Designed miniproteins, single chains. Designs and how they scored, part 10

Each design is a single chain, and the fold is of that chain. pLDDT is the mean over its residues in the fold that is shown.

## One batch from the design tools (miniprotein)

Design m318
Fold by ESMFold2-Fast:
Structure m318 (fold): chain A 108 residues (1-108)
Amino acid sequence: SDELKIGLLLIAQTAETEVILRMVQKYYPENSEIIKLVQQALELNLTMNQLFSDYGIDAKDDILKLLSEQIKIYQKLLQLVSDDPQISAQVNSAIGTNNYIMDLLNKM
């Protein structure tokens, strides 16, 4: 079902953001702005997973709003790490997952 797919994608997206956090902590340990942006993106992932766990599809509008906020954070992160092809690739992958979740939610 599309609901099961959304749940699994929200979990996968959280794991993607955790990978990005580990990478920025390792390669940019003194860049508090980059680290804080990824932490904010991760907090949005945790909030979206909690909303979907508690309310399922009834949380659709709230999750769509949080996904839109997270894309803005990822876009800002891309500007700050534009010279890092590995982290940029991971952030673009997370944006792709985010867009796919939005497309599935909008179809429902």
Scores: mean pLDDT 92

Design m319
Fold by ESMFold2-Fast:
Order: C-alpha cells, then sequence, then structure tokens
Structure m319 (fold): chain A 68 residues (1-68)
C-alpha cells in the first residue's frame, strides 16, 4: 500500500503535462486555485488525500498502472 508521501512523490515525477492535468482536476474538485509551483501542488495533493479516501484509492491505482 502506498503512503501519502509516496503518492505525492510519484505524481511529482510525472511529465509536466500529466502533472498539470492532475493539478487542474484537483483544483476543480476542491475549489482551490490551480497550483503554480511544485510545493503548492504537494500541499493540494496532501489535503486531497487526507479528506477524500476515494481519491486516494484512485491516485494510488493510477500510479501503480504507470509503474507497469
Amino acid sequence: MLSDDEIIEELLALPESELQKIAELLSALFGRPVPQTREEFRELVREALETNPVLREELAAYIEKKRA
């Protein structure tokens, strides 16, 4: 099982285009501004994972698929 920190680091390792798509989706879901920096992205993802267990499962599955 991936930790929240592992999920965040794996997402930050994605190409800029994929990272931008995820940032836009999370901003829309949580009504937050789109992150402008990697640190803002990290904070947004951390908050999302803490408040939404379904989103946590979805992001973990996405990362595991990318590892294959």
Scores: mean pLDDT 77

Design m320
Fold by ESMFold2-Fast:
Structure m320 (fold): chain A 85 residues (1-85)
Amino acid sequence: MEELVEEIRRLIEEAKNLLKKAQDIYEKTGDPTAKAIVKALKNIIDELEYILENAEKFSPETIRRRIEAARKGLEVIKKVIEKLE
């Protein structure tokens, strides 16, 4: 459980860093893709924070599946941000 909680915290931090980059790009360019990424990142952060606050209500398997989904989403978002920079 502790390792899964630490992984969620790390993903939240990564998502928040990507959010700052996406917001900066959107502010400078007005790019609709950057705007969409900002919304997607806020949703990922909200979901991960909810899981972190309610970890006792979820099975370790459920937490692992959500971590995997978040990792995949963030990987795609990173690639898109790199192309927008």
Scores: mean pLDDT 85

Design m321
Fold by ESMFold2-Fast:
Structure m321 (fold): chain A 93 residues (1-93)
Amino acid sequence: SMESLNLAIGTLLRIIGEIIDAELEGDKELAEKLEKVRDITKKGLFSALDGNVEEARKSIEKLREMKKKEKDPRVQEVLEFAIEGVEEVLKHL
């Protein structure tokens, strides 16, 4: 649906914005961590949009595992809304 697509795009744009902010601040380590979150989130969102619930859930599990191991609160916040974004797209299938 167009609503699911808009949720997916919105989730990715928020993550991309955080990457841009990290790069402008000169924080290369933060930017690299956020790029990894982006890539997993993109896979999860596209899998959800394709109706591939199993692959979308695997992406959510990877993001949750990353959040458990992460010590940077900024990365933890990005991981949380990434997880919520994929879950929200799955609800609108």
Scores: mean pLDDT 88

Design m322
Fold by ESMFold2-Fast:
Structure m322 (fold): chain A 64 residues (1-64)
Amino acid sequence: LSDEKLREIAEYLYENEPLLKPLGVEKITEILKKHYKDPPEEIAKVEGVNEVMANMLYMAVHFA
């Protein structure tokens, strides 16, 4: 996945997923860039991210 594609996914999630909106587009993009190959359990270790948010981030990347 390109950085541009990860940014597009982050912007989509920011607009359409109320649970992810408090993170902001920049933070969502950072998480996706660092953790796109990681399981949800690793994503949930990120500050401000719970298990539900981690699964949403994981699914968005794997279905992109």
Scores: mean pLDDT 82

Design m323
Fold by ESMFold2-Fast:
Structure m323 (fold): chain A 70 residues (1-70)
Amino acid sequence: MAEELLSMMTKAQVYIQEGKIDEAKKLILEMARKYLDKSTQNKLEKLISEDFNKAMKFAQDLVVELLLKS
């Protein structure tokens, strides 16, 4: 589970570096729906629409938190 979460986050960052922002957004939202509660999902979806860079930092912080709880 922790390894899967890290792999998904790494893949999202690779998409961003390749300019595939829409693919990165979809992957981050899929990860959120799978691993995060509805309140956190809503915050992330809002950030993705308003400020993608802040959304990425928020997602990274959440991945670290989830890994520490594992």
Scores: mean pLDDT 76

Design m324
Fold by ESMFold2-Fast:
Structure m324 (fold): chain A 76 residues (1-76)
Amino acid sequence: SMERKEYLEQAEKEFLNLFLEYYSKGDYVGAKKLIEERGKREKDRMLQAGYEEAAKEIERFTKHLVASLESLEKEK
């Protein structure tokens, strides 16, 4: 549904904002932990609401952000 799409877009924006806050401080370990915890919480919230596809998309996006952070850590 349209509402589901808008909900996912908001969740992605929130994850990105959290990532940027910790990334700007150079705290990659803290950023990764925060993203993982936030992603699991949002995924659980989606599942409780019956949005199984949204939960899968949040999980995929969370994993992508973690992989991006790990890549950036290796380049330091």
Scores: mean pLDDT 76

Design m325
Fold by ESMFold2-Fast:
Structure m325 (fold): chain A 85 residues (1-85)
Amino acid sequence: SLVDQAMAAYAKGLGLVGRVLEDGTLTDEQKRELIEEAVRHFREAIQLLLDAGDTESAQQLQEDANRLAKELERRTGIKVEDIVG
């Protein structure tokens, strides 16, 4: 289902965020690349939820993803653009 695809995309994004925060061997360039990939997965998840008609879950995921983006900025010093579907 679209919802299952959205949850899979969200899980991929979360895994990349976890790697950026936990893998002390990453360069700043590698961190930027992983953050950009995570943002793409979060945007895909939001769009899939919207396509499924689950506007409430899409909005909640967007809010959660943007909270994670702010935390990534604080911990890495790398700016993350606003995440929208």
Scores: mean pLDDT 90

Design m326
Fold by ESMFold2-Fast:
Structure m326 (fold): chain A 84 residues (1-84)
Amino acid sequence: NIQDMVQQSRNFVNDRINNGDSVSTLQQDFSQYIQQLSQQGVPIGDFRRVVGVMIDTINSSTRLSDSQKNQLIDSIGQSVSDSL
């Protein structure tokens, strides 16, 4: 169910950011999460939706600077490219 995947992805991103992890740790965690979605054979449309929610969740965070958000979004983009 795509709605459950969207909610899980939002919760995962929020939980990691709220834990106060370093940008490097967040990059690793998010890259691993994207790789796991790819390995599960999620349809490309659902995969894009989940990644979009991860990016939106990062952008909505009040705990990250604009620089940190850009670094995380760039890292996600690279992980998506590596997974497709």
Scores: mean pLDDT 86

Design m327
Fold by ESMFold2-Fast:
Structure m327 (fold): chain A 83 residues (1-83)
Amino acid sequence: MLPSEEKAKLMSEAVTEEAKELIELGDELGVSASVVAGEILRLIGDGLDAAMDESKSLEEIREAIRKAGEEAKERLKEVAEKE
C-alpha cells in the first residue's frame, strides 16, 4: 500500500513546499496555529492519496498536491473572512 520510492519522494518535497506556503499565509491572515496545522494534516492526506494512486504520473501527483494546497489556501482565507 505504500507508494513507490520516487512517488513518495516527490510527494514529500511537494507537500513540504505547499505546507511552508500555508504557514506563511496563516501567519499573514492571523489564522490560529491549530487551523493551519489541520490544513497541513489534510494536505499530507491528499498527497498520500495522490502518491498511492497507481494511475497517476509524477507530474499528475505534483499537480494534485498543488491543487490541494490552493484549496487549503482558500479555506484559510474563508476562516479569516468569517471572523
Scores: mean pLDDT 83

Design m328
Fold by ESMFold2-Fast:
Structure m328 (fold): chain A 66 residues (1-66)
Amino acid sequence: KPYDSREIQAALRALDPTAELLAADAENGVLSLAVTGAQPLDLARLEAALSALYPGLTVRVTEVAP
């Protein structure tokens, strides 16, 4: 299903202003994201927020060190 990288980036920056979306892909109902930040991100909260935006998708987030 389609997603919006700007919407995902806005959700990330609401959680941490240094957070950046590095990659996003949606396949077979799974939205896979690679993200980074200057400090460790709360991935559980990010996944919950994005699941609210994309209720038809299972959100999987991988944090990449800066």
Scores: mean pLDDT 78

Design m329
Fold by ESMFold2-Fast:
Structure m329 (fold): chain A 81 residues (1-81)
Amino acid sequence: MELEKLLEELKKLQKELEERSKTFDPENEEQGREMKLETLLKMGLATEEEVEEFKKMPKEEQEKWLAEKAAELRAIAAADD
């Protein structure tokens, strides 16, 4: 089931984020954004067109877009619970 693979990947991502939180590497900021985008794509919360548009946006708009998607994800989690 795709859900089991997604949960397994999320657990791996979570452990990687824990390791990365020990050191704030400036280059890891971009990697963190890429991971968030991949997660959103896998969950169907963003389309490939939206991700391509996001990559073309200035950083200010990227922050707004990520905040919007994070709010959407939280709303879905709250509704499911």
Scores: mean pLDDT 67

Design m330
Fold by ESMFold2-Fast:
Structure m330 (fold): chain A 65 residues (1-65)
Amino acid sequence: SFKEELLKQGLKSFEKTVESLIAEGKIDEAKMVIQTARTLAELEIEDPAMKAEFLAAIDKYEAKL
């Protein structure tokens, strides 16, 4: 579906942004992006499977901080 495709692109953009911030040593900014993404995923993603996939990616990047 179009919504699912947008969510997948959003996840890819999130990953690239967080990886870039970590590579630049901007750890506080990376933490803020992760916190914002978690809040938005919990509020906006209705599909439990997609929500779980998005949150798992967020947890993976949070563990690198």
Scores: mean pLDDT 81

Design m331
Fold by ESMFold2-Fast:
Structure m331 (fold): chain A 95 residues (1-95)
Amino acid sequence: MESLQQVLDLYNKAQQAMENGDIESMRRYLTEALDILKKNKDTFEELVSTLSKEEQQQLLDALNFLLGWSYRNSRYEDRNLLGELAAKVRKLLKE
């Protein structure tokens, strides 16, 4: 729960940095969010199930943004992880 809330907070900071043209801060926040996701990958589904439907949708939006960013930055290993995590969130949203 706390770790996924940190991911959402970092994503919001990345969006604000992007709006201000601060691409370096945006990349830093996205990298920190990705690190948190990697550290919590084994408990990810359990953590997502504790979120509201609104928070699950926000997390899916964040994961899709990170996935797109990872394609552009040749982060091949991260793309597989992010794709798997996004699929898990989509499944839970349908339940």
Scores: mean pLDDT 81

Design m332
Fold by ESMFold2-Fast:
Structure m332 (fold): chain A 100 residues (1-100)
Amino acid sequence: MSPEELREKAERIAELTKKGVEALKNRDIEKFEEIAEELERLLSSIPVITPEEIEEVRRAMERVREAMEKDPDSLQFSIELFTYMSFVSGVLYKIEVAAR
């Protein structure tokens, strides 16, 4: 995969993550699930990202969704959202390094 393709995919991951957070804030579970599926497929298409890292992001998405459904005003939702964003940031950093 070329450095240009890696950068384009990183930009797409960032955009999908932003849309996912917006869907969570709007309590649009169906939209969040659609974004989560697209994000998982996109991550799986990037050779430098490990299956373990994809599973970490997927699990973080599941936890933030569950926390939002239980209580969107909870400290727990904020913690799970931060954890999800942290895993995505780690993946984006790894892609940046691979793209040089």
Scores: mean pLDDT 85

Design m333
Fold by ESMFold2-Fast:
Structure m333 (fold): chain A 86 residues (1-86)
Amino acid sequence: SLEELKKKLEELAEQLAEMLRKMGMDEAADKLLAETKELLEYISTLPEEEAKRTIQLAARFLKGAIEMLNKLYPELEKPKEVEIPE
């Protein structure tokens, strides 16, 4: 459902924010969570198919950021994968 996809996007943002906090980047983590909330509110104004496409795109960017961060800081424990359908 659209609501489940929105929840998964929020979970990805929370995972990235937690990694940023472990790196001492608390302001960046807070900003990410605030911007994710605003994005989710915007997505809620879109037609369902456009909302789903937007969530899938945003999820790909967040997953890419998490993977990049894990490559740069391999000592950080890798969070469990959040699956969002294509």
Scores: mean pLDDT 81

Design m334
Fold by ESMFold2-Fast:
Structure m334 (fold): chain A 93 residues (1-93)
Amino acid sequence: MKVKEKLREVKARLEEVLPQLDGPARRYVEMALDILDEILADPNPSKEELLRKIDGALVYVDRAIEATQNPEAKAALEEVKRTLEEIRKDVLK
């Protein structure tokens, strides 16, 4: 599934950013990673379940962007947000 391949790329990028984050921003990224792990562990996610979980991950990425004071981490999280929004559009097809 191309969606799962893109989600693995998003997960890898978030894991790269995680060491640059402190406090609430780090916790929000960890919550987004947990949601992505749930999607990747499900062999046959429904379209509805996939959309709900992607929306949940987007909420936590947005909260991490708001909480971080690191401009490099913020830029990387904004990139992740854009990629997740594109994945969401692909799921809606």
Scores: mean pLDDT 86

Design m335
Fold by ESMFold2-Fast:
Structure m335 (fold): chain A 62 residues (1-62)
Amino acid sequence: MAAPATRNAGTFATREEAEEAVKELEAEGYKYVGTHRSENDGTVTETYIFEKDGELLAVTRR
């Protein structure tokens, strides 16, 4: 079933915190799918999308 459940794994202010969250997801078997980047008035937000067993997870860096 298409999961209506993209869960947010966290929003992080630093690259180091986001990379630690990514490592934990990869250790749990999540696969990297892609990155969504948005830019709004000088603020860049990057969202990293992961997939496991048809479930999507997002890690956000702002």
Scores: mean pLDDT 71

Design m336
Fold by ESMFold2-Fast:
Structure m336 (fold): chain A 90 residues (1-90)
Amino acid sequence: DYEETLGLADEAAKRIREESLKAGSKEENVEAVVRAFAAALREAILAGASPLEAVRKAREAAIETARELGDEATARAAEEATRELEEKLK
């Protein structure tokens, strides 16, 4: 269910923000990563990907964006939050 997936994705985005900010990441970097996550999720869904496939693509985009910004703490937070999201969708 895509509506349920979007709701759980919002929770994952909140977890990424909370954990990254606690680790001392810059708010601007955290928001860039969250935007990349949301954009990749939406693009995958529109391309006909399953909810699980969409989450995996969103994880890839979020981690890549965080690493490009040199923010390993946000990359870790994105990996952990999206792994939890993936398990909830199984």
Scores: mean pLDDT 85

Design m337
Fold by ESMFold2-Fast:
Structure m337 (fold): chain A 61 residues (1-61)
Amino acid sequence: MSAEELLKLVAENKLSINPLSPELKEAIIEFQKKHGLKEDGVLDLETLNALDEHFNRPRYT
């Protein structure tokens, strides 16, 4: 499963986060790097909001 797929499942609240797998933690850190967030692998409010915006809201560029 790709990092993008794992992050999408987390954003949709379809994946149990506990216990957090090493693969999922790595995917979260990479997502945080891409979005200029704190790179700690923790699903804090900023990271959860960024995931929601990225996967659940249409974006026009």
Scores: mean pLDDT 65

Design m338
Fold by ESMFold2-Fast:
Structure m338 (fold): chain A 70 residues (1-70)
Amino acid sequence: ELSPVVKRALEILQRIEEIIDKYKVSEEQLQEFYEELNKIADESEKNNLSAEELVKRAEEKVKKFEKELK
């Protein structure tokens, strides 16, 4: 069975796919968004952030990304 943190991570990935489809996100916008996610991943590795904090930061980036597309 999936842990709650892993389930949240999968829900984030599903939400990203839904946003891409709904708003017809350009390759340039998608690339910029993935660069932001990569920065979060790099900071998580360097600062030994918890999986919960990593997921929280990713969720906030997804919310901001969707807001900018509206």
Scores: mean pLDDT 79

Design m339
Fold by ESMFold2-Fast:
Structure m339 (fold): chain A 73 residues (1-73)
Amino acid sequence: AAKEEARRLGETTANELGLSPEARDALVQALEKAADRPAVSTAIVLNAVGLKLDGASDEEIKAFAEETLKRLE
């Protein structure tokens, strides 16, 4: 199902970026909410990767994911 794929994508992305469990859970929730919106899902992943490459903390990436989730609700 789309939500299961979104969960897997979020878990894989968080593991590759070495995120904390809290940041991973927030990212997974945002991606699950965007599961039916491929362009939004892609943007979330690319922004999380970009933030990590720019040296953002796990707390900053978690905040990005939480803000994104609120925007999708």
Scores: mean pLDDT 85

Design m340
Fold by ESMFold2-Fast:
Structure m340 (fold): chain A 92 residues (1-92)
Amino acid sequence: MADEILTPEEKAELEVFFRSILEGKWLPFDKEVLYKALEKYYKAKGNEFSHLEGIFAFSLAPIYPLTEDSLKRIRDRVTKKMIEKAREEFGL
């Protein structure tokens, strides 16, 4: 049996989040679902998730704003290759 950590709905929210970074604008997604999905994945994978922290550090804290500045900070620190690796990690 392949254990799937994330539901299809949680994966959909993650995909919209990554598209926001790639397109340079915040697309509509559910922040609470996204945050819970990442926390659930982190608890299940631990060390395998740590390399993604740089992508999420400015967007997924409970106090983060979804602003142009927060998106710019993410884009300044992450590459397309890092996003592609993150998508693979989440099975997107």
Scores: mean pLDDT 65

Design m341
Fold by ESMFold2-Fast:
Structure m341 (fold): chain A 92 residues (1-92)
Amino acid sequence: SAAEVERLRALVEEGEREGRREEAIEEAKRRMAELLLKQLVKAYEEDPSKLDSLPEEVKELILEYKKAREAGDKKKEEEVIEKFIRLVEEQS
């Protein structure tokens, strides 16, 4: 949503004011990746075919994230978020 984008921008701007811009940018990336993964899991639960257009490695991360959330494995959730960020950055 527009409100979530504005929130992420505010976090980066606050980090710049405190002299910790790089930390603020990395935190914003992690939150953006988490929000996107949650949206993709929801899309999959509503219609599994929505993942058919995505690369196989992205589909695997979405399913791994869903399983980690269902298991309450916060450490695994964090690992999947980090892998997702790296995958997106490597394909950019």
Scores: mean pLDDT 78

Design m342
Fold by ESMFold2-Fast:
Structure m342 (fold): chain A 110 residues (1-110)
Amino acid sequence: SLLEEGRKLRAEGRKYLEQGDYEKAKELFKKAVELYKKAVEENPSDENLYALAMSYINLADAYIELGDLEEAKRYVDKALELAEQIKDEIQRSLMLMGVASARLAIKNAE
């Protein structure tokens, strides 16, 4: 499924991010974003919105490490817009915490 493939890409991207291969992490997170965008277009469920928002945060993390803070901020803002659409209070709160953490990381990189 799109969600299963996207999860595999995000996990692999996170592994490369932790190893310092930021360009490869970025490529993998971009591929995950494309799959989750399609999933949201087909069904804007909380699960699909959360997955897309999380992949935007992962992509922002890669851009922070690459020094592209403008792109990082852009993707964090996209994640916030999706978080506000999540109906489940717990999932929305977890994503808002993720957004806040990413914003702090951007501020600390400035």
Scores: mean pLDDT 90

Design m343
Fold by ESMFold2-Fast:
Structure m343 (fold): chain A 91 residues (1-91)
Amino acid sequence: SRAKLVEEYRKMLEEQKEKAEKGESLAKEEQEHYREVELNLTDEEKAEIALEILEEEIKKAEEEGAPEEEIKKLKEELKEFKKEVEKYKKE
């Protein structure tokens, strides 16, 4: 099911973000599972999912009063992902 793969990829990105914020690395088994999920999604689907997660992360960071530098970094990532999504929609 594509819907299941999309949800798995969404969870993967959330876990990667959480681990990165804590300065932790994903376990080897988690990394292997995530590579498998990633390989089964199109670049367009991955870009769209990343865009949605990044928008949610920015909202959460702003609500929690994160440093302006961190919010700016997330917004720059969002801008790049928006460009990628628009590229796929036109092709």
Scores: mean pLDDT 75

Design m344
Fold by ESMFold2-Fast:
Structure m344 (fold): chain A 64 residues (1-64)
Amino acid sequence: DFLEKAKKLIEEARKLPKGSPERVRQLTMAANHYLHAGDTEKAREAARRALEEDPDHLGAQGNL
């Protein structure tokens, strides 16, 4: 279930330091999984959070 996978990634991201590359990666992966689940609003929010924490991360920008 893509929705459950996205939720797990968000939970893992919460355990990581804000702005860390690993946290940004988890948020980016969660956005992708939300898109596959059809939840475009949560996908956009996860991608926006990733971009805010690391605006130079090309993967996060590619999800906008």
Scores: mean pLDDT 73

Design m345
Fold by ESMFold2-Fast:
Structure m345 (fold): chain A 66 residues (1-66)
Amino acid sequence: AAAARAEIQAVADKYGLRAVEVTTRTTFDGATVEKTSWLLHVTDPSVTMEQVTEANREVAAIVAAA
Protein backbone atom coordinates (compact mmCIF):
# COMPACT_ATOMS: atom_id res chain seq x y z
CA ALA A 1 0.00 0.00 0.00
CA ALA A 2 2.72 2.51 0.97
CA ALA A 3 4.81 1.77 -2.15
CA ALA A 4 1.78 2.08 -4.45
CA ARG A 5 0.81 5.39 -2.80
CA ALA A 6 4.31 6.80 -3.42
CA GLU A 7 4.33 5.66 -7.06
CA ILE A 8 0.86 7.14 -7.67
CA GLN A 9 1.99 10.47 -6.20
CA ALA A 10 5.12 10.37 -8.41
CA VAL A 11 2.95 9.83 -11.52
CA ALA A 12 0.68 12.74 -10.55
CA ASP A 13 3.70 14.98 -9.93
CA LYS A 14 5.27 13.93 -13.25
CA TYR A 15 2.16 15.03 -15.21
CA GLY A 16 1.38 18.18 -13.19
CA LEU A 17 -1.64 16.59 -11.49
CA ARG A 18 -2.68 16.27 -7.85
CA ALA A 19 -3.34 12.76 -6.53
CA VAL A 20 -5.89 12.44 -3.70
CA GLU A 21 -6.59 9.18 -1.87
CA VAL A 22 -10.33 8.84 -1.22
CA THR A 23 -11.82 6.20 1.08
CA THR A 24 -15.59 5.87 0.88
CA ARG A 25 -17.96 3.76 2.97
CA THR A 26 -21.23 2.77 1.32
CA THR A 27 -24.10 1.25 3.32
CA PHE A 28 -26.58 -0.81 1.31
CA ASP A 29 -29.34 -3.03 2.69
CA GLY A 30 -27.74 -3.04 6.15
CA ALA A 31 -24.25 -3.91 4.85
CA THR A 32 -21.26 -1.52 4.81
CA VAL A 33 -18.57 -1.69 2.12
CA GLU A 34 -15.36 0.35 2.32
CA LYS A 35 -13.58 1.23 -0.92
CA THR A 36 -10.37 3.21 -1.48
CA SER A 37 -9.89 5.00 -4.80
CA TRP A 38 -7.58 7.64 -6.26
CA LEU A 39 -8.63 10.96 -7.76
CA LEU A 40 -6.31 12.79 -10.18
CA HIS A 41 -7.08 16.52 -10.18
CA VAL A 42 -6.02 18.80 -13.05
CA THR A 43 -4.71 22.09 -11.60
CA ASP A 44 -2.37 23.15 -14.44
CA PRO A 45 -4.11 24.48 -17.63
CA SER A 46 -1.16 23.25 -19.76
CA VAL A 47 -2.02 19.60 -18.99
CA THR A 48 -3.66 17.92 -21.99
CA MET A 49 -6.38 15.26 -22.05
CA GLU A 50 -3.78 12.86 -23.50
CA GLN A 51 -1.53 13.40 -20.46
CA VAL A 52 -4.48 12.84 -18.08
CA THR A 53 -5.33 9.59 -19.90
CA GLU A 54 -1.69 8.45 -19.74
CA ALA A 55 -1.45 9.30 -16.02
CA ASN A 56 -4.65 7.36 -15.27
CA ARG A 57 -3.27 4.37 -17.22
CA GLU A 58 -0.02 4.45 -15.20
CA VAL A 59 -1.93 4.76 -11.91
CA ALA A 60 -4.16 1.80 -12.89
CA ALA A 61 -1.05 -0.29 -13.67
CA ILE A 62 0.49 0.58 -10.27
CA VAL A 63 -2.74 -0.36 -8.44
CA ALA A 64 -3.00 -3.64 -10.41
CA ALA A 65 0.65 -4.52 -9.66
CA ALA A 66 0.36 -3.76 -5.94
Scores: mean pLDDT 75

Design m346
Fold by ESMFold2-Fast:
Structure m346 (fold): chain A 69 residues (1-69)
Amino acid sequence: SMLEELRALLARLEAALRAKDYAGAAAVLEELTALLRRADPAALSPEETELLLRASGLAVEWTEAVRAA
């Protein structure tokens, strides 16, 4: 399901950022973007929306970390 794919991607993104593996985090963000291209935005559940908002915050964190490196 999309919910399970989002949970897995979010966990991988959090782990990569914690490890300061910015290349790995970038790869996870590419997978997330590909998943969103396949998704119907009108059909998102509240749980999927919450996970996407969290992933958005982590994407901002990644961008700032790369700029600071």
Scores: mean pLDDT 82

Design m347
Fold by ESMFold2-Fast:
Structure m347 (fold): chain A 83 residues (1-83)
Amino acid sequence: SKLEELEKKLKEAKKELVEAERELGVAEFTLAAAKVIIKISKDPDDPEIQALLARAEEEVEEAKKKLEEAEEKLKKAKEELEK
C-alpha cells in the first residue's frame, strides 16, 4: 500500500542522512588535516600541497551537497506521511 511505500522511503531517507553526515565528517577531518599540513609546510605554495587543499575543499562541498539532498529527501518523506 501507499503508506507502506512512504514508511520505506522514510527509513531509506534516514539511512541516507546518516551516511551523508558520516561522509561530511570524514571530509571536514581531511580538510582540517590539509590546513595543518599547509601551516607546518616550509613551502605553502607547493603545487602538491595546494592540490591537496583544493581536493579536500571540493570533497567538503560535495559532502555538504549530499547532506542537503538527504535532508530534503527526509523532509519530503515526512511531509508525505503527514498528509
Scores: mean pLDDT 83

Design m348
Fold by ESMFold2-Fast:
Order: sequence, then C-alpha cells, then structure tokens
Structure m348 (fold): chain A 73 residues (1-73)
Amino acid sequence: SAEEQAEYERQLAKAEEVGATKLSREELEKLLEEARKLSEENAPEEEREKLKPLAGGAAALLGVELYEELKKK
C-alpha cells in the first residue's frame, strides 16, 4: 500500500545514512541476529542502541526482499 511504501522509503533512507544498503543479505541477517541476541541477553540499552539504526534498515531491506520473493511464487 501507499502507507507501506512510504514507511519502506523512510527505512531505506535511515539504512542509507548508516550504510546498511551497502551490506550483503548475509551481513544484514547477521546484524538482525546480533540485535536479537543483545535483546534476549538483556544487554545494556547503550549496546542495543548502537545496532538499532542498522538493524532497522536491515529488517526493512530483508522484509521487502522476502515479500518480493513470496509475491513471485
């Protein structure tokens, strides 16, 4: 939808600012896994906040990629 497209564009802009758009799919997945582990281990908020922009951008990029793959099937 238009709302989803606008949110996607916002997430892409954030990812671009932090360099996430230059990462491979494997690097994006690794960033999301690292953010998940920090959250599950109750790591200090400061450490979680360091990955937050990259993880957000990575989630947006991977989410769109998965959506496109499913849409083509």
Scores: mean pLDDT 65

Design m349
Fold by ESMFold2-Fast:
Structure m349 (fold): chain A 81 residues (1-81)
Amino acid sequence: SVQEEARKLLEELEELVRELVELLRADPRISEENQAAFERDAEALLEYVRELIENGEVTEEHVEEMKLALEHLRELLEKLR
């Protein structure tokens, strides 16, 4: 179901965000302003997804958006390694 898929994607997003936040905080080339902006935006996205899942409001379109976000975050992670 889309609800089950969304839960799995949320777990992957939470793990990637955690890893990215740690890398960004450890990188002196990245400004504190940019680090804080990423953390705020990422947490807002995760909160939004959690609420959709809790309310049973996840659609196939939301699942596709989550997959695209996951792909984008993975690409960012590879660039920072």
Scores: mean pLDDT 84

Design m350
Fold by ESMFold2-Fast:
Structure m350 (fold): chain A 96 residues (1-96)
Amino acid sequence: LTLLLEMVEKMVEAAKEWIEENKSLLSEEVIKELYEVLEKMLKEVKALIKANAPASEIAKVINEGLSKVVELLKKAGVPQELIDEFLDRVVEAAEE
């Protein structure tokens, strides 16, 4: 499960990099909320890995976290094309 943690850490790093590049489209409040969702997701994944939880449970937490990020971006008025770019970047980071 060390590789799974490394993948999730890379996903969170990619998400944070995208937020930094697109911060002009986001309020400080939205950026803070996005970071809180990402940090909560990473913390929860780390706890599940430590508890030797099944990969399906870890995947559910990741999917729920990313869904929350997408919802926040939509509410902030971010165009769908940029949200799609965000998701592609996060998924690509997980495959590296």
Scores: mean pLDDT 84

Design m351
Fold by ESMFold2-Fast:
Structure m351 (fold): chain A 81 residues (1-81)
Amino acid sequence: MEEELQREIDRAVVELYAAVGSVAAKNLGNKEAQELFDKAIDAVRAGNYDEAAEYLSKGYELMGEPELAERAKKFVEDAKA
């Protein structure tokens, strides 16, 4: 039960990270990053975590946030477990 709940929380965190990135990119006028974050949300919802990790990482790197890109990769790895 606890492990199942933690897994769902980790998945929700990945979606939230992508959603936050999408909103931030939109507010800053970075359409390329926004598109990548929107694709990451779609990938998470489809269960394609490897694809989600790639889009999230590229989105945050394009925003100039390499530390957030590495954190996003970690959240996706936790969600896959």
Scores: mean pLDDT 80

Design m352
Fold by ESMFold2-Fast:
Structure m352 (fold): chain A 88 residues (1-88)
Amino acid sequence: SETAARLEELQEAYENAPEERKELVEEKAREMEKHLEEHREKLANLPEAEQQERHRRILELVFEAYKYILEEGDIEKAEEYFRKALET
C-alpha cells in the first residue's frame, strides 16, 4: 500500500539520521499530533471518499515534513509541509 511504502521510507530515514534529528522529529510529531487531530475533526462532515483522499494527502505531506527533519535537519522546510497538511 502507499501508506506502507511511505512508512518504510520514513523508517529508513529515521534509522540513518543522527540522534539529534530523531529527537527533533519526535518533538515535532508530538506538537503536530494535536493540530492534525483538530484538522481531522474539521474534515468529518465531508463525504467518506473526500475524507479518505484528504487524509492520504495530509499523510504524504506530514511524511515529507518528517523526512526533511531526518535527512536535512531543515525545520523551516518541515514547517512549510506541516502548514500545507493543515491547509488540506
Scores: mean pLDDT 81

